Designed miniproteins, single chains, continued (3). Designs and how they scored, part 6

Each design is a single chain, and the fold is of that chain. pLDDT is the mean over its residues in the fold that is shown.

## One batch from the design tools (miniprotein)

Design m8190
Fold by ESMFold2-Fast:
Structure m8190 (fold): chain A 72 residues (1-72)
Amino acid sequence: SLEEEAERLREEAERAEREGRLRDAAVKYHQASVLYLQLGKYDEAQEADLRAQALLDRLGDEALRSELFPLK
């Protein structure tokens, strides 16, 4: 289900972050946030989105930021 997939992505993101794989973590948090939005789980979506943004800030990877959070 989408709920199980969103939770799996969040768990994978948390694991990647603990392991220092910050790019993988940012991507997985973003993917989880999109699924949480589709499920109407706005609090979980916001948490995942903010975490992805924070990781992108730490990475300084503007190409990845533009890919995940396009300004247009």
Scores: mean pLDDT 84

Design m8191
Fold by ESMFold2-Fast:
Structure m8191 (fold): chain A 91 residues (1-91)
Amino acid sequence: VPEEELEVEQQIALLYMQIAVLRLIAEVARKKGDEKVAEAAEEAAREIEELAREAERALRAGDYERARELIEEALRLWKEKAKEIEKLEEE
């Protein structure tokens, strides 16, 4: 397996870990009755998962450049959504 392929695979795995954290935030928020936080976290998880799946498809096609672009977009989106969720929890 090429080193570049393994590096991209590791980055995609980290995205799925971040998705799992967002889903956990949504579940905890839902149990607390905080529907706005739950919905925001669930939507963020969905959007990032779509980008992660596209990155996996690019990786399978050998398009490491495309995979990296999608990973960078997903990481940027996660950072934005994490800030939005934190702000909602303070309201």
Scores: mean pLDDT 84

Design m8192
Fold by ESMFold2-Fast:
Order: sequence, then C-alpha cells, then structure tokens
Structure m8192 (fold): chain A 92 residues (1-92)
Amino acid sequence: GSEYQKLINRLIGLKLRKIGLELDLEKLKKKLEEKKKKLEELLKTKNKDDEEIKKLEEEIKKLEEKIKEIEKEIEEIEEEIKKLEEELKKLE
C-alpha cells in the first residue's frame, strides 16, 4: 500500500543522510588528527609560540565539538531507522 511505500522512502532517505554524515565525520576526524599532530610538533619546538599553540588548541576544540554533534545526529538517525524497520516488519 501507499503507507508501506512512504515508510520505505523515509527509510532510504535516513540511510542516505546517515552515509553523508559518516563521510563528513571521517573528514573531520582526519582534520582533527592533522591538527593534533601539528600541536605535538609545536610543543616539542624550542621556540614555543604561545599564540599559535592557543589558536591550534581552539581549532582542535571546535573540531571535537563538531564531531560530537555529528555523532549525536547519527545516533538519532539510527534510532529512527530502527523504529521504521519495526513498523515495516509489522506490515509484512
């Protein structure tokens, strides 16, 4: 019926959104690793630029916050997918 097709279409949309968020998450995690590596290299230098260190720590913090937000969105989408899969199972 039309209701079954609406649930399938919503499920497909959520799965595609999840894939997009997982790809964004991978890119942000790579950026975080690069920034953390730069911070470690700066902390080992004899000429510590406190301003450069602070800027890099702020960039790392912002990336960690964005990563947490995307991870939360993925968890919410996974919960919606599970609910839709249970509704679809009842219609079979």
Scores: mean pLDDT 86

Design m8193
Fold by ESMFold2-Fast:
Structure m8193 (fold): chain A 53 residues (1-53)
Amino acid sequence: SLEDVIAYTAEAIRAAGDVFDMKLAGAPQEEVDKRTEEAKEELKKKLAEIDAK
C-alpha cells in the first residue's frame, strides 16, 4: 500500500541518518561499513514484508 511505501521510505531515511551520525562521531570505517550492510539487510526485509501482500 501507499502507507507501506511511506513507512519504507521513512525507515530508509532513518537508516541513512544513523550511518551519517556514526561518521560524524568518528566511528571506525569498519563499523560504518558493517552498519551500512546491516541497514541494507533491514531494508530488504522491510520491502519483502510489504511485497508479501
Scores: mean pLDDT 80

Design m8194
Fold by ESMFold2-Fast:
Parts: sequence; C-alpha cells; structure tokens
Structure m8194 (fold): chain A 62 residues (1-62)
Amino acid sequence: MEEIEKLRKELDELSKKAQELGDKYQAAVNAGDYATAEKYRDEMAKVLKEGQKKYEELIKKL
C-alpha cells in the first residue's frame, strides 16, 4: 500500500517536471535556440514515457 502512495507522488513530480520542460522548450524555440529546444523536447518525452510506465505499475498493483 505504501508503494502505491510512493508511485502517486512520483507521478505528481513527473507531471510537474514535464510542465517545466515544456516551458523551457517554448522559451528556447522563441529564442531561436533549436538545439536546446530539441534537448528539452527529448527530456520531456522521456519524462512522459516514465510517467506512463509508473501509471501502469500503479494500476497493476491495484
């Protein structure tokens, strides 16, 4: 049961990180720094994929 609460907290942190990366991505695009934008896009995709896996783990534990 405590593992379920841990997964929920991890999902919340990943959601916040994805939002921050999205903001940084947009700022980089607006500055014309496409190399930095691509880096943030890749990191955001990894965060979202990790979140999906943790959500699936949470559901399987229920």
Scores: mean pLDDT 81

Design m8195
Fold by ESMFold2-Fast:
Structure m8195 (fold): chain A 56 residues (1-56)
Amino acid sequence: SAEELREYAKKLLEKAEELKKEAEKEEDPLKKQELLGIADLLKAFASYLLKKAEEL
């Protein structure tokens, strides 16, 4: 359902924020970039799910 997609997207956005906070504490530049990259992918997927929910 559209409601389930929105709820899942919300959880992905919450996880993305968690990873960004983790990245701020990370001293290894490669690990920091990996965490930020994963956060950006989660945000992109959440946006896709929200768009799909509008189509239902």
Scores: mean pLDDT 88

Design m8196
Fold by ESMFold2-Fast:
Structure m8196 (fold): chain A 96 residues (1-96)
Amino acid sequence: ALAAALAALGGALATAGGLAAIKAGGKEAVLAGAAGAIAGIGAIFAAALGFALEGGIDALAGGVAAARGGLLAGNALGVALGAAGAAAGAAAVALA
């Protein structure tokens, strides 16, 4: 439950970071997008450490949210990290 909550929170923070990046522009946009991507990575690790079906599903959702935030920000790193998170969540569900 806690790992799933952390995965969901990480995904939400990654999306918020992406949106903030769009609004800020320039170097602030890059920094906000990067912070969101890092939050997405944290969500993946939280889900992995507390692995249950619930954690895998939330990691998938969080990864998708992070990827969308990255796309909105134009941040390729955010998209890549979000996609990796979604893939990890999907794999977790498949292995459960």
Scores: mean pLDDT 56

Design m8197
Fold by ESMFold2-Fast:
Structure m8197 (fold): chain A 75 residues (1-75)
Amino acid sequence: MEEEARRLIEEAERLAREGVELYEEGRYEEAARKFREAARLLRKAAELLGETSPELAARITAYELLAVAAEIEAE
């Protein structure tokens, strides 16, 4: 479970970086999808770990807020 949770966190961070790049390019709808997926993977990692650390909770919230910001910018 720890190994799987770690891989999910690493993938979420990669997706979040892609989301930032898309946001900077004005591709807001695509950026929102990346941030939503990143948050989803972090929530799955939290479930596998059985506890959400304050750091992990903060990252989930940050990615969800970035998704909302991108959705507002989207046409």
Scores: mean pLDDT 85

Design m8198
Fold by ESMFold2-Fast:
Structure m8198 (fold): chain A 62 residues (1-62)
Amino acid sequence: MTPEEYAQRLKDWEAGTNPHGTITLEQLQAALEVLGKRLKRVPGFTVDGAEAPPGYYVEPLP
């Protein structure tokens, strides 16, 4: 999957359009909160012409 494809899928998922009909971002965050965890959004970035896609990481609730 290209970085552009990944970024577009994240946009769709965050907007609630969810093109694959799977769990929404809101539902996933709610489920993680029950486990004492949360999602942190990491934006994409560019280094020397190479682009890292945006993503999420899981961290414990404070």
Scores: mean pLDDT 67

Design m8199
Fold by ESMFold2-Fast:
Structure m8199 (fold): chain A 73 residues (1-73)
Amino acid sequence: NAASYLVAAYLAAVADYIETGNEEKAQKTIELIRKAWEALEAGDFETARKYIEEASKINPVAAELLKKALDAA
């Protein structure tokens, strides 16, 4: 279920914020999750993959969950 992986990616971003207190990182991660999901809903898998790669540089756990959402779509 792609939607379940999206929710899990958001939770990963929130968990990192709770642990680190880094609000800037959390906001950027959530923005990339949103952009990746919008691309997936539009059928733009190439753009989704690029946003997932950007997310992997700041939150690899959230990025891995987004990749599972892509694979489930």
Scores: mean pLDDT 83

Design m8201
Fold by ESMFold2-Fast:
Structure m8201 (fold): chain A 80 residues (1-80)
Amino acid sequence: MEAAEEELRPELEAKAAELTARLQEAVAKYGADSPEVKALLAETGRLSAEVLRRLAELVPERAEELLAAAEELEARAEAL
């Protein structure tokens, strides 16, 4: 299992970074009330939260930051 995680780590990091950056950029650029952000948060927020929580298990040193971001994304997705 560990070896497979190491081989997939770059791909998981890329996906997590892309989803997180895209959602955060949309929130910062358009505002949380925009239809674009609502669509992204509602649909990708749950997926991003799952990816971030998984990544927190792989990178414990950054777990607090990743879990906080995941919680915010999940809460916003539910609010939309």
Scores: mean pLDDT 69

Design m8202
Fold by ESMFold2-Fast:
Structure m8202 (fold): chain A 60 residues (1-60)
Amino acid sequence: DELKKELLEVKLELVELVEKNPELKPEVDAAEDKAGDYINKGELEKALEILKETVEKLKS
């Protein structure tokens, strides 16, 4: 499942960002909580969008 692979990849990117800067953990945790709610509803595309937007924002 391509969406599940992309979710795993973006979660790994968020882990790397937190390892490099632990101060980002609260924002990452909040984004993962929101994405997790969409995953529980079966809305994987929306969950992926939230996590990708968070990665791009935190990399800027």
Scores: mean pLDDT 82

Design m8204
Fold by ESMFold2-Fast:
Structure m8204 (fold): chain A 96 residues (1-96)
Amino acid sequence: APTPEQLDADVNVALIEIYASIALKDAERGDYEGAIQSLRKALEMAKELKERGFTDAAKEAAQIIVDASKRAIEIMKDNPEAVKQLEEIRKEAEKI
């Protein structure tokens, strides 16, 4: 059976998926600031998973953020400042 700490890590990955989904919906609605904030929150949670030693969960979360950031860049391609912030999020997630 998973430990309480492993269950907490799994819950955090699920929350990261929710934040990524919210970000893409906000982007489609033209809420680019909301989209970026949700992806930044997801990135901080993925970094915390790595710092806590949950390497596999952190890598899974990082891949979710990379994929969501790439899709958000395509949605927001007409906003250079948003694209710049999303590329930074993508690069930071790729380091996990």
Scores: mean pLDDT 87

Design m8205
Fold by ESMFold2-Fast:
Structure m8205 (fold): chain A 62 residues (1-62)
Amino acid sequence: SLMEKAVENLESLAESAEKREDYDTAAEYYRQLAKLYEIMGNKDKAEEAYKKAREYRKKAEE
């Protein structure tokens, strides 16, 4: 589905940002992933993605 493809693309982008330690970008992609998971009704994955977004946001502000 289009939603599944969007999740795959965002996961790849988030992982790429993590690998290069671009924490601002990683936080933004995890926030977008969380929004998609909410739309898809997957609350557990949405919460995990929001947690990662907050963690990377905190790292970016160090």
Scores: mean pLDDT 85

Design m8206
Fold by ESMFold2-Fast:
Structure m8206 (fold): chain A 66 residues (1-66)
Amino acid sequence: SEEDIQKAINEMGKLYEEVAPKLSPEQQAELQAKLGELLGQVRDGKLSPEEGVKKLKERAEELLAK
């Protein structure tokens, strides 16, 4: 639903804001690019809202582990 999409967009944005300060500038750029990709896919209906949030969390965790 549109409401689920908006909720996912908000959750992904908040996740980026919380994680970005812990990352290098290069890692921030990588996470920002992934955020943009996933937001586009969710908005286009190519990816579920839940999958979008999950994939962003997985990428953030990978970057934080470096």
Scores: mean pLDDT 83

Design m8207
Fold by ESMFold2-Fast:
Structure m8207 (fold): chain A 111 residues (1-111)
Amino acid sequence: SRAEQLRALAEGRPATLEVDVEIPELGLKFRVTVDTAAGTVRVEILEGELSPEDRERLQKAVEEATKALRDGRITPGQAVARLVREIFEIAVRKGYKSLEEALRGLDAALA
């Protein structure tokens, strides 16, 4: 299904991307969904709790990615990468320092 989703996106066809991000060491699990037909970007917290500050930062990242996607300024893949990056930043702040390498990779992909 992932290969079919990526092919549909490459061909400009409507597609839905879903990415689950799990950080078991912190008891955190998220689902990132990008729907190109609806022009929507969503993040669901499936497991764990965020501080009100981290929840607000994540919500702002969702709103910014949604606007950028609808404006045609980013691809659906870049929208996913932006939200995965924000999730990794939250994890690093909570003490999961090994994700710093992954954050550098995502920052390079978004540049």
Scores: mean pLDDT 77

Design m8208
Fold by ESMFold2-Fast:
Structure m8208 (fold): chain A 73 residues (1-73)
Amino acid sequence: SLREEAVRAIADGDAEAAAKYARSPDPEVQMTTVEAAARSPNEDVRLAALRAASRSPNPEVREQAGKALLAAA
């Protein structure tokens, strides 16, 4: 599934793929990407995914990404 692919990309340290899944038209894929990225030890992956998600049209996704970005600062 796209959610499993998003988690795998984040685990693999693929910042470009993480940002792509954070921009997915599926809000469940966006949320899964935000949750996985927020827990990633890789700063490049976290920032790429969370910055992309912070611009989502979905307010729940934006709020979760914003909280994760503040926690990382």
Scores: mean pLDDT 83

Design m8211
Fold by ESMFold2-Fast:
Structure m8211 (fold): chain A 74 residues (1-74)
Amino acid sequence: LTDEERKEVEAAIYEIQAAVSLVAAEHSTDPEEKRRHYREAAEWYRKAASLLTGPDREIFEEGAREYEELAEKA
């Protein structure tokens, strides 16, 4: 793998971690736990964004912002 391909794989792994946190948030009935899991998802998306460039980075940065908004609303 090239360094670029390796970063893409790592970003994909972080995206999967975010998905796990989102599922946990959806199944949480406690607002504090729901908020925590949405924040976790946002953090994983920021980590993915840090490994990417251009439009791909922007997509993950926007996704992180949306998850933070969901945490605020929980």
Scores: mean pLDDT 85

Design m8212
Fold by ESMFold2-Fast:
Order: sequence, then structure tokens, then C-alpha cells
Structure m8212 (fold): chain A 64 residues (1-64)
Amino acid sequence: SAAEEAARAAMASPDAAARAVGAEVLRLIQQGKLEEARAAAENAIRTSSNPGAVAAARAVLDAL
């Protein structure tokens, strides 16, 4: 899915915070927990001060 592709792109990031967001959201998507994946991405946008993590979370939300 587009959301899985966005999460995998985040995991390929040189930014460790972006990789962490990608890994968590990919895990939830692969478990079929799409509402939890959306909530995790929204939480990352609200709580993260890292622009790479926020960008990764936004990309996943746009694809969900």
C-alpha cells in the first residue's frame, strides 16, 4: 500500500527519529491496525521536535 511505501521510505532515512516513526507505523499497518497507525503518526507530529520525524509521519498520514 502507499502507506507501507511511505513507512519503508521513512525507515531508509539517515535520520534515526524518522526511522523510528517509520518502523512503528509500518508494524501497525502490517498488523492491520490502521486506526492505531494513524494515531501513532498524529502523535509523532504533535510531540516530535524533529523535522524528519514530522515529515515521515505526515507522509504516512497522507497515504492512509
Scores: mean pLDDT 83

Design m8213
Fold by ESMFold2-Fast:
Structure m8213 (fold): chain A 74 residues (1-74)
Amino acid sequence: MKKLQIENTIMGAAIALWRGRDEALPQYKKQLVSLGVSPDSAEAAINAIREAVRAGQTAREAAEKGLEALKKAE
């Protein structure tokens, strides 16, 4: 189902940001949009992940913040 693919994409984005691979973010945003996430919701999720990583959170914690942002934006 699309939900699992969205969760996997968010986790991938969180790992990429945690590794300092900001150049990969446009690809993850496109993937979220292709899975039916609105562009604004995808941007909100990526911003939540970026803030969590900047705050010293783990990739998993950052992914959880990204998923929370998706729920809030929709």
Scores: mean pLDDT 81

Design m8214
Fold by ESMFold2-Fast:
Structure m8214 (fold): chain A 107 residues (1-107)
Amino acid sequence: MEEIEEEVVEILSEGTGISKETARKLLEYIKNVDKESVKEFLKTVLGLSDEQIEEVLKGLERLEKAKKLSSPAVYYQEVLDIVILILKFVGADQSLLDRVEALKAKV
């Protein structure tokens, strides 16, 4: 899990143009299902539209349910799906999306 999280931070940084430190903060907000911090970050740092932010928030609701009802593997798969969605919305290269999909196979 720790090795996968560091790779996710690197992919987020490359795909969005933010620093690794800032990408790590975003990943922590996602993992904690901090909806307010995620919404603010997506709007102010990544410049996503209200429609795109709403789709990410739906992902966080699925993650919240997975956290309560599911194994750690299912929880982490939902985290990675949210990361893929954010990367798609910022227009990241397909190669970065493929790297996150490969990480899903390891959880």
Scores: mean pLDDT 85

Design m8215
Fold by ESMFold2-Fast:
Structure m8215 (fold): chain A 60 residues (1-60)
Amino acid sequence: GAAEEAARAGAAGDAEAAARGVLEAGKQHYISPEQAANAAASARAGAAASAGMLGKEGHE
């Protein structure tokens, strides 16, 4: 589902896919738009942090 897609994207450091997945999950009557926006922001921040960690492990 969308939440699983968001979790995988976050682990891969894809901030855009992680945020989109969380927003899509939030549309399913379970959480308010405010909660969905906060969750998407957290997912984007987490994915960005993962991408930063990956970037520090240069293959050069």
Scores: mean pLDDT 64

Design m8216
Fold by ESMFold2-Fast:
Structure m8216 (fold): chain A 79 residues (1-79)
Amino acid sequence: RAAEREELTARITAALEAGDVPALGELLLEAVEAGYSAEEIARMLERALQARNAAAGGPVTVEVRSVEEVREVARELLA
């Protein structure tokens, strides 16, 4: 699980760096389907955004209330 989480976080970071919005949406859906909680997915997004924005500084906080909210965001990214 930890290794799978790190792989998924790395793939999310790569999609964000590439500006590949559809890939990001697919990765968020993959995380939900893999059984990660909304909180775990939020932490993965925070880590990916922090890695991308390291030079800009400042804390990055992502809050999601449910896996349904993650699914809604993913659908918007895929649309």
Scores: mean pLDDT 71

Design m8217
Fold by ESMFold2-Fast:
Structure m8217 (fold): chain A 89 residues (1-89)
Amino acid sequence: MADEQYKLGDKAKEEGNNKEASEHYLKAGEEYFKQGDYEKAVEYYQRSIEMDPTNAEAILNLGDAYRALGDNKKAEEYYQKGGFRVDPG
């Protein structure tokens, strides 16, 4: 459940385990995204990236959450940042 994942992330952050905190915040964001709570998904994906800025999965999922909110410009910015290059074919 999303509530369990963000609590584990908060605990890992308090223990100084930034990579583990990033992974738990990513999972919390994914659970909120599945529930259709895209604003909460954005919040937890951002926390994941804050803990580990190299977490490409969190960056790409943040793009998906922004697209679900209708912010296509931010979605494209995060897709490019996460290593997903969309060339207009």
Scores: mean pLDDT 80

Design m8218
Fold by ESMFold2-Fast:
Structure m8218 (fold): chain A 67 residues (1-67)
Amino acid sequence: DELVESIVNSIVQAVADKNPGKLSEEDKEEIKRRTLERYKEEGAEIPEEELPAWLYKVAVEEAEKLL
């Protein structure tokens, strides 16, 4: 879903902005990949209204594994 990918891209950039110099472009790509993988596994169970917050939580969890 192009919309979900756009949301995830925005979240990954926001996480990178909070951690200046700590995430490479490859790290951001990996966080996006892992977040989208988890969305494919669990996303159908998440209400649309909660989806952005859930994606943010997942992206932060995956980013913390690389920090």
Scores: mean pLDDT 79

Design m8219
Fold by ESMFold2-Fast:
Structure m8219 (fold): chain A 64 residues (1-64)
Amino acid sequence: SKEEAETLVKHGKALLERGDYETAIAAFEKALELDPNNKEAHKVLAEAYRKLGDFEKAEEYLKK
């Protein structure tokens, strides 16, 4: 659901703050499974991939 997706985005942001980028990405990906049009989830996924140095995936999420 959209509410569950929003909760996962908040959780993922906390993980990003801790430097746990891989777990943050998993949380954001799950959010997009629940709400594929969640623009915030796409934005923070792009940020997480940039922090990992994966610029190709970062651009992929920014285009959506």
Scores: mean pLDDT 82

Design m8220
Fold by ESMFold2-Fast:
Structure m8220 (fold): chain A 71 residues (1-71)
Amino acid sequence: MDALIAALEAQMIANGGLTTPEQKALARRTAETLARAIAAREAGKEEEADRLYAEADRLGAELAALNAAAR
């Protein structure tokens, strides 16, 4: 799990041009939420997985907005 979260976070930072501590913290939270959504789906917890995917999507949108505002 930790390796997946680290890889997702690193990808978001690199591809998004994220430089501020706030952007990096949000990228980390998005990666953690997405990893939990995947784990919940694999465990057959569909409702939990759907809620976590929705939260990850919301966090990703916030990260994109912060990135746009920082430019």
Scores: mean pLDDT 75

Design m8221
Fold by ESMFold2-Fast:
Structure m8221 (fold): chain A 118 residues (1-118)
Amino acid sequence: MEVDNLIDLGYAYANQGKVDEAIAYFEKALELNPKSAEAWRNLGVAYAQQGKFDEAIAKYEEALKLDPKYAGAWHNLGVAYAQQGKLDKALAYYEKALELEPSNRRAQENLEKVKEEK
């Protein structure tokens, strides 16, 4: 099975709330291609859906080691740190996401929300 097909299946399972199945498909994608920044990021999102923010952060960091311009992974780091109450880190990562992708409305909204909570 191609890596893209495994990522698509993982995403489909995650959207159905079947997070454990999503994780299994993303892990299989990484067995075939451990340099897939997309698979690392999606694995992190699945862990975040389970409330496992430390595990999610570790997966996003792996994605960013492979692709430091991955705006979505920077945004996901910001969300994970915000959920942990680490608002200074969340702010910095949202700013980095917007530096790379200024049109990201979710990152803009999350940045404003964190600034109001500070």
Scores: mean pLDDT 87

Design m8222
Fold by ESMFold2-Fast:
Structure m8222 (fold): chain A 57 residues (1-57)
Amino acid sequence: SSMEEEIKERALKAGETLLSSGLSAEVAIALIEKNSGHLLSPEQLEELKRHIRELGK
């Protein structure tokens, strides 16, 4: 897989961990975007945000 795909997968895993720790989806997204947003395409970042929001209910 591409480097961007690996970054997205790792960021999603981090988001899952943050949610399981009791953080809201929006807080988890903000932290991930700050750390990895510049490494992802806009489309990949939008997909990641959608996934985290879905997981956070």
Scores: mean pLDDT 82

Design m8223
Fold by ESMFold2-Fast:
Structure m8223 (fold): chain A 55 residues (1-55)
Amino acid sequence: GAAERKAEAERELARAMEEIRRAAAAGDLKGLLRAIGRALRAMGELFELELEERR
């Protein structure tokens, strides 16, 4: 159900945040920007799931 999709999106967001920390520590600007993009997309999916409930 929807709970499984939310859990997966949350897990993907958590991984993206970890990638942000690693890239920042390594001074990898390209990796940092990619990880930020991944985090924003995961957040977008979470917001879309909330909107599907039409609340």
Scores: mean pLDDT 81

